# Ledger of designs, part 94: designed miniproteins, single chains, continued (5)

Each design is a single chain, and the fold is of that chain. pLDDT is the mean over its residues in the fold that is shown.

## One batch from the design tools (miniprotein)

Design m19261
Fold by ESMFold2-Fast:
Order: structure tokens, then sequence, then C-alpha cells
Structure m19261 (fold): chain A 100 residues (1-100)
């Protein structure tokens, strides 16, 4: 694989791991707010769609597509952090922990 293809594959692997973690979180927290659950499920679906599009032709992946993938991952992390807060769980890392 070229260095570019390896970078793309690593990004896809991280995205798939995040999708797996998000699905496990939803399964462990069935009593989550329905609107927030729907939002997280929509973000998972969109992230899966973007990964599938990149995997179909990785050689044609643009920097803009990688930036879009990163944004979707950050949005999913933000939604999961909000969901964790609603369940009284520690927030998922979205930013550096503020100094105590």
Amino acid sequence: MSPKEKKIQNMINVGNELISAANEFLKANPDLDPALKAQIEALIAELKKQIAAIQKDPSKTTDEQLEALERLMLELLAALSLAARQKGLPPIQLSPTPPM
C-alpha cells in the first residue's frame, strides 16, 4: 500500500472502532433519551456511509473527504458525551480535561 492508502485505512479503522463503541454504548444504555438516541444512530449511519464510499475507491479519497470523516467522528463523540452525561456516566473525551 502507498503511504496515502495506509493513512486512509488507519482513518477508516478508527472510524469503525468509534462506530463499534457507539453501538455498545447504545446497547448498554437502552433508556437513553429517544431524541438523543435517534441523533447518535443517524450519526453512526452517516459515518458508516462515508466509510463505505471511501472504501469503494480509496485511491480517489480527497483531503476534504478525510476532513468530513473527522468532523463526523467528532460530532458522534460529542453526542455520546452528552448521552453519557444524561446517564450520570463520565463524559467521553471531546476536549482536554479542564484543570481541577
Scores: mean pLDDT 76

Design m19262
Fold by ESMFold2-Fast:
Structure m19262 (fold): chain A 63 residues (1-63)
Amino acid sequence: HMEELQKKIDELGEKARKEIDELNRLRTRYSTAPASERDALRAEIAKKQKEFNEKAVEDYEKL
């Protein structure tokens, strides 16, 4: 069914790994941040999650 899909999955895996690393960094920051920084970090995490999800949907639709 999907030999071409495997190549696309590998590329998506590399991109996802970088995005996950970015999100993990922000989540670690959020966990240790003072309350004054948490609102901004929460918004940034939400924006990154949305961006990551949109990218994944676009990549999937291009398959």
Scores: mean pLDDT 75

Design m19263
Fold by ESMFold2-Fast:
Structure m19263 (fold): chain A 57 residues (1-57)
Amino acid sequence: STQDNINFTNNFINSDYDDQKNMLNNVYGRTFTDDEVNQHIDRTNNGIQAQIKDQQK
């Protein structure tokens, strides 16, 4: 659900790096490289910024 995705995103952003990597590995069923984890963190932060802008319309 949308709420489950929001909860996952909030938990992910508030987690340390090792937990973030483990969360991605568990959700996608594969091993993420450090570069892939960092890219996902960047995309998530950009998505949060986009949501903030969308709420101001």
Scores: mean pLDDT 78

Design m19264
Fold by ESMFold2-Fast:
Structure m19264 (fold): chain A 68 residues (1-68)
Amino acid sequence: TLSAEELLEMLLADPRVPEALKAALREAYDALRAAIADPTSSEEEKQAAEDRFLGAYLAAMRARAAAE
């Protein structure tokens, strides 16, 4: 099973994923890491960061599927 980091690297290296979605995915991942690492982050903020990353990940996966 691939980690979130490994999935991110795979999608960032995939030429079928548009650069805009790669940028969104990296931004969402950085925000998720920051929220988890910050002990002052609320549960709402952490959940929102997880939702953003999942949304970006699914968008990238859909773009890959559409390119096939």
Scores: mean pLDDT 80

Design m19265
Fold by ESMFold2-Fast:
Structure m19265 (fold): chain A 74 residues (1-74)
Amino acid sequence: EEKKKKEKEEIIEIFKYSLENMKKLLLSVKPKFTKEEKEKLRKELLKGLEETAKIRGLDPETVEELKKIIDEII
């Protein structure tokens, strides 16, 4: 259980770091993103997060934290 908690913390940190890097890349094309494009991107990220959560066996609390990170960054 403690190891699982540590792994979850690491996954959250890596995920946040990856999204921040993606945000930097998006900054170069940010003016080309419409309101609809941002909404679509957010939904795709949420779907990808759900798929990853199943693969990694993430608990619901961790998934909710990652969803909030996606919402905040996008």
Scores: mean pLDDT 72

Design m19266
Fold by ESMFold2-Fast:
Structure m19266 (fold): chain A 93 residues (1-93)
Amino acid sequence: LSPAGLAQLRADLPATLRAVEELIEEAKKYLESGTKDDLIKASRKAVAALIAASGALYMAELTGDQDGVARAKKLIEEAKKLIDEINKKLEEM
C-alpha cells in the first residue's frame, strides 16, 4: 500500500467502525422483534456487520491502530454471537 493509501485507511477507520456498530444495533432491534421476517433481516445485518468488522480489523492492523484493532475484534465477537442467537431462534421456528 502507498503512504497516501495507508493515511486514507487510517482516516476512514473510525467511520467504518461506527457503521459496523450501527449494523449490530439494527440486527439487535430485528432480533428483539422475533418474527421470522425480522430474524432474516437481523441475520443479513449481523452477517454484514461481521464482514465489515473483519475489513476494519484488516485496516487497523495495516495502519498500526491498536485501539482500532481492539474495537474491531470486539465487534467481530459481538457479530458472531448475534449470528448464533439469530440462527438458534430461526431453528426453533
Scores: mean pLDDT 87

Design m19267
Fold by ESMFold2-Fast:
Structure m19267 (fold): chain A 99 residues (1-99)
Amino acid sequence: GELEKLREELEKFVEELLKEEDLKKQILKLIGLTLRVIGLVQDYLLRGDLEGAIEVLRLAVEALEKIAEETKDEELKEFAKKLAELFRKKIKELEEELK
């Protein structure tokens, strides 16, 4: 389904990001991913699909944690960790609404 396709796209994104040698390009790509994830979460929420919105955020956290674990760049690692933390906080807020 849509979420399985998103997982595959995120796995490919992580691989391509980690092969990039320019930190500024890596940061810009990560910002682009963040904006796309926010848009997808909004789309799921507007459809009343709270569980789908949570799963989008969970897949994004998985990708961000993998970037943080595998990168050799401390600045990229810290940025990915902070983004993952922000998404985890949003997951908890949405889970409280789902009960």
Scores: mean pLDDT 86

Design m19268
Fold by ESMFold2-Fast:
Structure m19268 (fold): chain A 71 residues (1-71)
Amino acid sequence: KEEALKKMKEGLEALRAHMREAGLPEDYIEWFVDSLEKSLNQLIEKGASVKQIEAMIRAAKRAVDALAEAL
């Protein structure tokens, strides 16, 4: 549980920085990251593994990359 929470926090901070570098608006970044954090916290409470949390963050980064390329 603690390791999954740590990996989530680290991954979300990296995702936030990546979204800023991609030129996305700050209000969108806050909304997106906050929404993802709430969802990931619920998954961790339900027993999600570190690998599952890392996979979800990687999927979110790919989605951000695709969105940035479409802008």
Scores: mean pLDDT 81

Design m19269
Fold by ESMFold2-Fast:
Structure m19269 (fold): chain A 69 residues (1-69)
Amino acid sequence: MSDEERIEELYKEIEKLLEELREKAKKNNDQVLLSDVEALEKEVRRAYEEKDIGRLEWIKAYAEDLLKK
């Protein structure tokens, strides 16, 4: 897989995770989780623009951990 393909795949995976987290936050009326999702949305946009694979992988792992709770 090329770096460009990896970045695009990670970006799409993270967007899906953030959408699931936003729905979870709305169902639980969790304002802290909503704030975290908004911060992660900004961070993923920056990481994608900078082509920072390591940062995208970290964001994905963090989002997955939040979704398990």
Scores: mean pLDDT 82

Design m19270
Fold by ESMFold2-Fast:
Structure m19270 (fold): chain A 85 residues (1-85)
Amino acid sequence: SSAELKKKQEEIKKLVVEAVKLKEKDPEKARELATKAVDLLLEYNRPLGTPEEIAAAEAKKPEIVEEFMNMSKEELEEALKLIEE
């Protein structure tokens, strides 16, 4: 249902926002939250994507989490703005 997809989108958004806030104070917790957000994103894509697209997205999971952890403060602030809009 569309309601379930909206709940997943909202959960992903909340996880990313929290991860950004915790990155400097608790990088271990930030990494955990970022990983959960990516996992939910992959689950969300399963009914929308082809098997090939899903496999490509799963292959990028470690890169996405690592990019998040290595983002500059300015890049994190821009990502937060994008998610809040």
Scores: mean pLDDT 73

Design m19271
Fold by ESMFold2-Fast:
Structure m19271 (fold): chain A 69 residues (1-69)
Amino acid sequence: SLPILTPEEARVLQALFLKGPLTVDELAELTGFSRERVEAAVDRLIEKGLVKREGDLYYLTEQGEKLAK
């Protein structure tokens, strides 16, 4: 359990921890969420400093990796 995240944010963070870096399409496939829901979740995680975007790839920051564990 990740006490500072919504369940949706936590699921996306876990997918990136286990399989990352990932695209929106890969995250949607792994989580079962729509692309729109994935995009909203990664945007919130970027605002929290837990995820970064480079091109089409999303990856965990050091803080994101610590929280995902």
Scores: mean pLDDT 84

Design m19272
Fold by ESMFold2-Fast:
Structure m19272 (fold): chain A 68 residues (1-68)
Amino acid sequence: MLSPEERLFLRLLEHELQRLVDERDLAGLEKTAANARKYLEEQKASPAFRERVEALIAEARRRALEAL
């Protein structure tokens, strides 16, 4: 199961990604995704936590592409 800290990270990431999609900032979205992935790698995040982060990034990218 995800820790409370991991769940908070996911909520903050989801909020930031949604803001970038709403602002149509594709460069900011890709930078945020890259930074999140780098952080997970450095922290040796669990597969479950990585999967949830990747799901949020994929959903944000899908919404951004639909808004183009």
Scores: mean pLDDT 83

Design m19273
Fold by ESMFold2-Fast:
Structure m19273 (fold): chain A 71 residues (1-71)
Amino acid sequence: MASQIIKRMVSLSGRVDPRDLLITTAANLLALGYSEEEVKDAIRELARRMGVELDDREVDEIVREAKRRLA
């Protein structure tokens, strides 16, 4: 994975709510047919790369909001 992409996402977190970016990413992955388990793992990894700490409750909430966007 290109380090430049990660640095760009971290820079965007200063202008965009990191939570909104995570919700949008989760919705896109769900729309592509990934399982909830895979999406949760991806969200944890993305948050880690962005320097954002998420507990399991916050990850579950992000996925729940993403599902509402698709319904």
Scores: mean pLDDT 74

Design m19274
Fold by ESMFold2-Fast:
Structure m19274 (fold): chain A 73 residues (1-73)
Amino acid sequence: APATVTVEVRTPASVEEAEALARTLSRAPVVASAEVRPTPDGTLLTVTVSAPTAAAAEAAAAGIAEAARLVGA
């Protein structure tokens, strides 16, 4: 069954770097939305993933979280 998963990642990256990542991620068919919010310690990236199965959505969400964690490293 189709599934939707939301992943939230805190990153030390600037808003500009996080927005560039969000734009890149939004081009993937599995990404329904990607939003960036500034925080005192960096940025918060919120990505919503929609996929044909829960396993596919979870795998995509895990990959996105890892990629966002590496931004600004």
Scores: mean pLDDT 78

Design m19275
Fold by ESMFold2-Fast:
Structure m19275 (fold): chain A 66 residues (1-66)
Amino acid sequence: MEKIEELFKKAQEYIAELARVDGGAAVRAGKILLEAMEKSNEPDGVEYLEKAVEEIKALTEAARAA
């Protein structure tokens, strides 16, 4: 639970930053997070969420570099 909550919180922080720079990218990031959350109840769900956080972070970094 705590690990999933921590990852979710990190993803939300990155999405909030994205939303201030690029609303379209923020929507895409939100979809990535939603899909990962749906899989978070599966045995490998934490791995999916970790991957989603990494992808969302990359989107945020790309938006900052643009």
Scores: mean pLDDT 77

Design m19276
Fold by ESMFold2-Fast:
Structure m19276 (fold): chain A 88 residues (1-88)
Amino acid sequence: TLQDAIRLAQQGLRYAQQGNIDNAIRNATQARRLVQSQGDPRLQPAVQYLQQAVGNLQLYQKSGNQSYRDNAIQNLQRAIQLLQQAQQ
C-alpha cells in the first residue's frame, strides 16, 4: 500500500540520519518498489526521488563524502512529502 511505502521511506530516512546506510538503502529500495508496483504515473516523481536517494546513499557508502548523505536525506524527505500528498 502507499502507507507501507511511506512507512518504509520514513524508516530509510531515520537510518540515513543515524548513519546506518545499509538499512537506509534496504528500506528506501523497498519503498521505491512498492511505489512503482502501484502503477500510478502520478507517483513517478516520488519514485525518482527514492531512486536518487538510493543512488546517493550508495555513493556515500563508496566515497564517505558527506554531501551524498545530505543529498540522500533531502531526496528521502521530498519523496515522503510527495507520497503523503498523493495519499490524500
Scores: mean pLDDT 90

Design m19277
Fold by ESMFold2-Fast:
Structure m19277 (fold): chain A 80 residues (1-80)
Amino acid sequence: DVYFVVDSSGKIEQVEVENIEEAKKIAKSIAEEKSKGAKVIITDNGDTIIAVSVKGDKILHVAAVSKDKDLAKEIVDTFS
């Protein structure tokens, strides 16, 4: 399956994964890398995974992984 990774730093990347669980691992990995010990919140909304890195009340990073690139971009823009 083809998924798109969009993040709050402006990154847009196409990835091939076997299933939604691999897409979730990618989202979590990105959030953990950007959080550097901050709390990571992962939300699954059907074919779209959202990973948010937070420190206290501040959002540090947002990543969306979806089969729909435009949807992933819209989600990230909503948090920004």
Scores: mean pLDDT 75

Design m19278
Fold by ESMFold2-Fast:
Structure m19278 (fold): chain A 78 residues (1-78)
Amino acid sequence: MEDAEKHYKEGLKALEAGDYERAVEHFRKAIDEFVKLKDYEKAIEVARMLATALIRLGADPERVQKIKELFEKVLKEQ
């Protein structure tokens, strides 16, 4: 639990600092850990923040939104 929350907080700090690459890396690690904990609500929350960081890195917002919706659907069915 501590590692998942730590990565989420570090990702948020990186996002606020404009370090979007670091934010993406920390959010990915947080999602992996929350999924291992079966905390799918937190994994979805972090995935929304990951989508924001990816859009700021120049990813296509429409493609990111579709991937986010698929991810939320899969996790809600668990």
Scores: mean pLDDT 78

Design m19279
Fold by ESMFold2-Fast:
Structure m19279 (fold): chain A 85 residues (1-85)
Amino acid sequence: SRLEELAEAGTEENLRELARELARKRLELAKFYGEDYTEAKAEADVERFLEQARASDYSLEELGRMLREAIEGLERVLEEGTLPV
């Protein structure tokens, strides 16, 4: 899985890619529920996350794992919203 590869590589560039993917899922969710969340807010969230990550005691690998789990969680919410069974 690309998400697993990005999380395990432990680089800031890979964290940035994961943060962007999370932001994309948030934008999809916001549009689905009619929330006031813009592309500009998504870009700001990516940079804010990376700033907080650099200030944190978490390793890049731990941060990658957390982002991957968050992305997978949002994908599940989006799937439940589009295919209610």
Scores: mean pLDDT 71

Design m19280
Fold by ESMFold2-Fast:
Structure m19280 (fold): chain A 60 residues (1-60)
Amino acid sequence: SMEEERLRLLITLYRFFAGSSEFVVELLERKGADQSLIDENRAALERLREEIRELEERLK
């Protein structure tokens, strides 16, 4: 269905963004960035991971 195709596309896009966000967090940590900036980016990454879980549940 079009809805299933859309969900699969969204999951793929969110997984890509999560991977990019993981890289950003690691880069900030390596550079010794301000802790608040690291924490904000970690929080954003966790929100992306939650969205992925919710989308995957909608496929079941």
Scores: mean pLDDT 86

Design m19281
Fold by ESMFold2-Fast:
Parts: sequence; structure tokens; C-alpha cells
Structure m19281 (fold): chain A 70 residues (1-70)
Amino acid sequence: SKEEINRLLVRMHLEHGMSPEEVRELAEAAEKIIAGEDVEEAKKTIRELGRRYGAEEIAEEIIRIALEMQ
């Protein structure tokens, strides 16, 4: 759900130190996956941000939820 994605985005900011601008980039990429637009590029963006902040498991969970909402 969108609520589950938002909860994970909050965790990326509070627990992993991701900036508000990067959280917005992550949220926009998740919305693209939900819309079925540029899905592979959006997944790459989410994975790159997850790797940068040591939050790869949260990044993969966001991708999973967004794909289920497609």
C-alpha cells in the first residue's frame, strides 16, 4: 500500500540519514513503478539510493510493494 511505502520512506530518512530531497527522489521512483512507467530505470534509482545508505533491504521492499500496486 502507499501507506507502507510512506512508512519505509520515513525510515530511510530517520534511521539511515537519507536527505528529504533523496527521499523525494525515492518516492517519485516508486510512483513510476506503480504507474508502470520507466520501471527498470526507477528500480535502478531505488537500488542505488538503498546501496548508498546501507538500506538495500528497505529499497527492495519498496520495489516489491510498488510492483504489487501496479
Scores: mean pLDDT 88

Design m19282
Fold by ESMFold2-Fast:
Structure m19282 (fold): chain A 106 residues (1-106)
Amino acid sequence: SPLARAEALLAELRDEKKRDISNFDKRIKNAKTQEELEKIKQELIGQIFMEQLHRLALEQWRKELEAQRPLLSPEEYARTLAALDEAIAVEDEAAKYFSDKIEEIE
């Protein structure tokens, strides 16, 4: 169902972002050279770019969900919308975190 797909995506995103944040934190703390820091910075820029693309895909999914609203129960619509809004918030929070990390290592 649309709800099950949205909730599964949200759970996967939360786990993925938690792992990515932890991994980047460790790599930044353990970096010994400016070359290592520059490589991490480029990867963080790439992560932010991918999160912006994912955000656009989620916004498109929200528009598609709105168009399908008459075919869904009010509960299914509300819960699916909430899961998509939370997924957008997870992407935005991760992008901000990585942006702040880029500023710290500059």
Scores: mean pLDDT 89

Design m19283
Fold by ESMFold2-Fast:
Structure m19283 (fold): chain A 90 residues (1-90)
Amino acid sequence: SDKEATQQLIKVGMLLLSASATLLLTEKAIANGSITPEQARAELEAAERDLRHARELIAQMEAQGVPVPEVYHRQLAENEARLAALRARV
């Protein structure tokens, strides 16, 4: 239903926002030396879990015939690229 589709999109948005915030804070902490490599890896694993969950929800919605706006696909791809880049630094 439209209500269920809206609720799923809100959840995807929240997961992407959470991952983006974690990646931004982790990148700043790496840059200023305030985080250990072990702590950085733990934060990046948390971001990966949020991004994986968002990807699974998007795939489930599309499999059910619910269109997901392009902005969510783009934000997911951009956050996954940022995660990969930060992992290469730790």
Scores: mean pLDDT 90

Design m19284
Fold by ESMFold2-Fast:
Structure m19284 (fold): chain A 70 residues (1-70)
Amino acid sequence: MVVLSPAARAWLEARVARSEFWAKLFGVDPAAPVFGEGAQNGIIALQANNGLPVDGVVDDAVLATLQTWE
């Protein structure tokens, strides 16, 4: 399972509830978002492509990177 800070979880849940793009990006159902293995793989790919530590953790640096896509 992907590891999310409380702030990252709240932000991502709000985004997947409002946007099919975010739901598909993380591989979650917008009606019942569960950030499991699909979300972890998405975060790992994001970290690798952006030169961040590839640890599957959505910390402030990963969250800031995601927010630049808004």
Scores: mean pLDDT 67

Design m19285
Fold by ESMFold2-Fast:
Structure m19285 (fold): chain A 74 residues (1-74)
Amino acid sequence: MTKEELENLAEEYEKLADEYQRISDEYRWKAFEAEGRGDKETAEKYRQLADQYDSLATEYRNKAEELRKKVEEL
């Protein structure tokens, strides 16, 4: 894989991580809104989704960082 290919893949993973973090934040807001309405079951569901997307964001950030380190070694 070329340096440019690694840089492009790292950028793609960084964009995915940012998108997953945005989705996670949106679900946390929806959970807060549902809890404010007394809808505890919906709030719990949205918190679970927020945690899932936060984990995906972390995973892709870690993958991007690993690729960035490989680029720096080239």
Scores: mean pLDDT 87

Design m19286
Fold by ESMFold2-Fast:
Structure m19286 (fold): chain A 81 residues (1-81)
Amino acid sequence: LSAEDKALLASLKKLPSYSILSGSLSFILAGQEDIISKKTLETIKKDLGDKLDDVENLVLKGQPKKQAKKIRKFFKRLREV
């Protein structure tokens, strides 16, 4: 992780939706993406706003291709909600 990535992560931890985002990512990596509600997606999207792409890129760093596909699918759903 770069100094910029660490700063972004620290900023994310201050967001009200951080726990919801973190929990949602845990469910996705466990293969349980179907339990994430549309309302949860809308809440995360609203809170992240213009940071969506930066957060997606941060979360994708170091992930295997299979996990990266799951993460990209999640962020695509976030953009489309």
Scores: mean pLDDT 77

Design m19287
Fold by ESMFold2-Fast:
Structure m19287 (fold): chain A 94 residues (1-94)
Amino acid sequence: SMEEEFEKLLERELANARTLLAVLEEYAATSSPAAVDVILAYALAQWRRRVAELRKRLPEEKVREILRAIAELARSAGTPVGERLADELERLAA
Protein backbone atom coordinates (compact mmCIF):
# COMPACT_ATOMS: atom_id res chain seq x y z
CA SER A 1 0.00 0.00 0.00
CA MET A 2 1.02 3.67 -0.32
CA GLU A 3 1.16 3.98 3.47
CA GLU A 4 3.41 0.88 3.78
CA GLU A 5 5.70 2.32 1.05
CA PHE A 6 5.88 5.64 2.95
CA GLU A 7 6.66 3.82 6.23
CA LYS A 8 9.54 1.93 4.56
CA LEU A 9 10.84 5.19 3.05
CA LEU A 10 10.67 6.90 6.47
CA GLU A 11 12.57 3.98 8.07
CA ARG A 12 15.31 4.25 5.40
CA GLU A 13 15.58 8.05 5.85
CA LEU A 14 15.88 7.58 9.64
CA ALA A 15 18.59 4.91 9.16
CA ASN A 16 20.52 7.26 6.83
CA ALA A 17 20.13 10.10 9.36
CA ARG A 18 21.45 7.88 12.19
CA THR A 19 24.59 7.16 10.09
CA LEU A 20 25.10 10.86 9.33
CA LEU A 21 24.61 11.79 13.01
CA ALA A 22 27.23 9.21 14.06
CA VAL A 23 29.73 10.75 11.59
CA LEU A 24 28.93 14.31 12.79
CA GLU A 25 29.30 13.22 16.46
CA GLU A 26 32.72 11.66 15.71
CA TYR A 27 33.89 14.86 13.97
CA ALA A 28 32.51 16.99 16.83
CA ALA A 29 34.52 14.91 19.34
CA THR A 30 37.80 15.02 17.32
CA SER A 31 37.78 18.40 15.49
CA SER A 32 37.96 22.14 16.21
CA PRO A 33 34.68 24.12 16.47
CA ALA A 34 35.43 25.77 13.10
CA ALA A 35 35.89 22.34 11.42
CA VAL A 36 32.58 21.14 12.96
CA ASP A 37 30.80 24.23 11.51
CA VAL A 38 32.14 23.43 8.01
CA ILE A 39 31.13 19.75 8.22
CA LEU A 40 27.67 20.66 9.56
CA ALA A 41 27.23 23.15 6.66
CA TYR A 42 28.04 20.38 4.14
CA ALA A 43 25.66 17.97 5.92
CA LEU A 44 22.87 20.59 5.75
CA ALA A 45 23.57 21.18 2.03
CA GLN A 46 23.18 17.40 1.50
CA TRP A 47 19.86 17.48 3.44
CA ARG A 48 18.61 20.41 1.32
CA ARG A 49 19.36 18.41 -1.88
CA ARG A 50 17.62 15.33 -0.41
CA VAL A 51 14.56 17.40 0.59
CA ALA A 52 14.35 18.74 -3.00
CA GLU A 53 14.31 15.12 -4.28
CA LEU A 54 11.66 14.09 -1.71
CA ARG A 55 9.48 17.06 -2.75
CA LYS A 56 9.41 15.65 -6.32
CA ARG A 57 7.98 12.34 -5.00
CA LEU A 58 5.89 13.20 -1.91
CA PRO A 59 3.32 15.81 -0.83
CA GLU A 60 4.70 18.59 1.42
CA GLU A 61 2.99 17.22 4.57
CA LYS A 62 4.88 13.91 4.18
CA VAL A 63 8.19 15.73 3.58
CA ARG A 64 7.59 17.73 6.80
CA GLU A 65 6.77 14.47 8.65
CA ILE A 66 10.15 12.99 7.58
CA LEU A 67 12.06 16.17 8.53
CA ARG A 68 10.37 16.35 11.96
CA ALA A 69 11.14 12.65 12.61
CA ILE A 70 14.82 13.22 11.74
CA ALA A 71 14.92 16.40 13.88
CA GLU A 72 13.50 14.42 16.83
CA LEU A 73 16.12 11.69 16.26
CA ALA A 74 18.92 14.31 16.20
CA ARG A 75 17.59 16.03 19.36
CA SER A 76 17.30 12.67 21.18
CA ALA A 77 21.11 12.23 20.86
CA GLY A 78 21.43 14.88 23.61
CA THR A 79 24.57 16.42 22.04
CA PRO A 80 25.34 20.01 20.92
CA VAL A 81 25.71 18.96 17.25
CA GLY A 82 22.46 16.94 17.44
CA GLU A 83 20.62 20.00 18.83
CA ARG A 84 22.07 22.24 16.08
CA LEU A 85 21.08 19.76 13.35
CA ALA A 86 17.56 19.43 14.85
CA ASP A 87 17.10 23.24 14.90
CA GLU A 88 18.17 23.55 11.23
CA LEU A 89 15.93 20.64 10.12
CA GLU A 90 12.95 22.19 11.98
CA ARG A 91 13.58 25.47 10.11
CA LEU A 92 13.67 23.51 6.82
CA ALA A 93 10.34 21.81 7.77
CA ALA A 94 8.65 25.19 8.45
Scores: mean pLDDT 80

Design m19288
Fold by ESMFold2-Fast:
Structure m19288 (fold): chain A 85 residues (1-85)
Amino acid sequence: RLEELKKKLEELVEKVKKTWTDEEKLAFVAATTGEYAESLGTMSERSRALLPAALKVAEENPELKEASEEARELVEEVLKLLEEE
């Protein structure tokens, strides 16, 4: 279980580092928390076109924003646990 959490953390951290911006954060959250996640993962072109729409949708839909906060909280919590030497 710890290994699986660490793997998820690494993937999430790598994606966050790669796309660490306010605009991309909302778009990424909207994409990863909805059915769009799979489509955007496959079609980069669609991801870029959906950026402005995803940002607006994320703001209007608290569910998407809430999922983002939970993901961030989980990452921070796991990071603190992993930092234990």
Scores: mean pLDDT 48

Design m19289
Fold by ESMFold2-Fast:
Structure m19289 (fold): chain A 68 residues (1-68)
Amino acid sequence: VGARGEEIREGQEALARLGFLDAEKHPISDVLDEAVARAIRVFQALFGLEDDGVLDEATRARLRELLS
């Protein structure tokens, strides 16, 4: 929470495309806030990853795989 970067923006775009973030209620940004961390944890729990809310390489790889 509080981190920012291009990877976080890419993660938010992927989560929004998969339905884990509502872009109308939470516009896409480059900031890892609590709403984004919650969306990451929900995604991680659903796909059997560790639900730590961190946008790590394993989580990012899984997001990219689902959008391919």
Scores: mean pLDDT 76

Design m19290
Fold by ESMFold2-Fast:
Structure m19290 (fold): chain A 75 residues (1-75)
Amino acid sequence: SLEELKQQVIAALERLLARVERLFPDATERVRALVDATIARVRAARSMAELQAVLAEFQRELGNILKEYAAKKAA
């Protein structure tokens, strides 16, 4: 069901945040803000299409944040 999928997605986002805290501690505050905002959007999603759109936006935004922090550590 949509509700079961939402719960799985929320759990996955929380696990991802914990991983980021270990691997990219300097990115944690920005990633936490993105995860919190995304969880709110996931809960508000009314369809599978809306949930997929929320996750696509999350992946794009997360990728940009992590790319910025990887570049900073390489410098």
Scores: mean pLDDT 85

Design m19291
Fold by ESMFold2-Fast:
Structure m19291 (fold): chain A 98 residues (1-98)
Amino acid sequence: SLEEALREHERTGDAVVGVFQPDGTVRIYAFHDGELVLRGELRGDRVTLYDPEGNLLAETTVRDLEQLRRGLRAMNEAAREGKSPEEIARAFVEAVRR
């Protein structure tokens, strides 16, 4: 949940946190200065990214763990820099598509 993600963010200092759901879905959360700036979901090979209000920002497909890790790293860097939700989502998509 969001509470679990916030606690993990506080514990590790990572801007991007993934929380595994019982159904196998992964919830993705991005924080800047303890504030939620982006939400996401990985379901199968599909990643969907939203702003905190729930507006769709991006959808893409991830075919392997290396693409996913690359995308998450790019998101983490963008979120740490205080970029907008749209820029954070773009950083993920661009990194995944390489």
Scores: mean pLDDT 83

Design m19292
Fold by ESMFold2-Fast:
Structure m19292 (fold): chain A 109 residues (1-109)
Amino acid sequence: SEEEILEEARKRVEEGMDPREAMLWYYAKLLGEKSAAVLTELQREAGLDDLQLTTLISLALLLNMTLEETLEMIRNDPEGLIKKVKEFLEENNLSELIPAVEEAIKALQ
């Protein structure tokens, strides 16, 4: 479960693992990726900083999309991505988060 993966990430940090490495390991596990190296390679190839990478990962997890699909929508169809996020947030009674998510998506363009 997500909670079990998060607890493992916390234990790794407590045992002396770099927080950034533990975070990338956690995200790789949540996304079903083979390793944190996949995220590092995508970040380098797409020219993303750490905050942009975290935003991309969060959007992909939220919408149950691949990182590649999410990044393609940000670059080619950002309004379509915003619409998907709005629909998800409205269905989950989280409409107050819509402005912050719209700003986050625009920051990735």
Scores: mean pLDDT 79

Design m19293
Fold by ESMFold2-Fast:
Structure m19293 (fold): chain A 93 residues (1-93)
Amino acid sequence: AEELRKKGEELQKKGNEAFEKGDYLTAGIYYRKAANYYLQAAEKSTGDEKKEFYRLAAEAYRNASIAFRKAGDTQGAVRAEENAKRAEKLAEE
């Protein structure tokens, strides 16, 4: 899980850098990849750590949705938003 967490964090940083430069499409892609690594980390974890990874995935998907909307990728934004809602529900259980 720790390797996957670090990969997710690195990709979130790259997403933030792309977003600040106005490269919203690239930012959305990095945020989505970060969320996927956090989901993989959640599946390898239990208890509170698993819930924390689902929360991190939800946050990354929300960031992806915002970035995709700014890029004009409506389909990508909607998909990321639905993935964020799903991850958030998994964090509650």
Scores: mean pLDDT 88

Design m19294
Fold by ESMFold2-Fast:
Structure m19294 (fold): chain A 73 residues (1-73)
Amino acid sequence: QSSLPEAITNLINTVKELPLTPQSKLALAKQSLSEYLNLDPTDPQALELILEQLENLGQQEAVDYLKQLASEV
């Protein structure tokens, strides 16, 4: 990983391409993004904290994708 924004973009693109259910994709994205952002992936509020941090980083595409996955779970 070179930069945090680049790592986030690469992760989201990878998750989109994996042949997984929306629930599994959301779990994988939460785990990886929590590691990037130093958050606890098992926290019930983890998704809300991730979305807040991604918005602060200008990662709107990642925010939109995670919200889409959450709506499909």
Scores: mean pLDDT 82

Design m19295
Fold by ESMFold2-Fast:
Structure m19295 (fold): chain A 87 residues (1-87)
Amino acid sequence: GKVTIKSYKLAKTPQAEKALKWLEETKGIVLEGEKQASVEESGLLYSLALLLYEEHPDEEIEIEILSEEEFEKAKREVVERLAARAA
């Protein structure tokens, strides 16, 4: 499927831009953000997008993360889901 995450923040480094281009070209994953974020913070959004892509291959998914509270909630979900897969 296609996954779009609209975040209030996203990393704007050259490394982050290459990762975003690869995700869009390879998997149809689009991440957007207005405020500058760290590479580590954006890594959580990449992980979330990949999880959604893998779990919903036949669906189009759009998620909005518009606040720090929503970002922390998304972070917790990603950590819990990755831990469950490792167990």
Scores: mean pLDDT 76

Design m19296
Fold by ESMFold2-Fast:
Structure m19296 (fold): chain A 67 residues (1-67)
Amino acid sequence: AAPVVELVVQNDPERARRAVEEAIARYGPEAHVRIVDLGSTAGGVEAAREVLERAGVAYEVERLPAP
């Protein structure tokens, strides 16, 4: 089965991009990535999606409510 990778994304687009790039490098393009959004407003989720879409990697986004 394809590996499932969970990534927690906050308000740092550069960190989000790097985390996605590392996940793709480690698990390959057949990995399924789950992005957990903790209320990113600085484009972290958008940065992560851009990398995943360019690489053709399957992903989903789950937004958790802020406390």
Scores: mean pLDDT 74

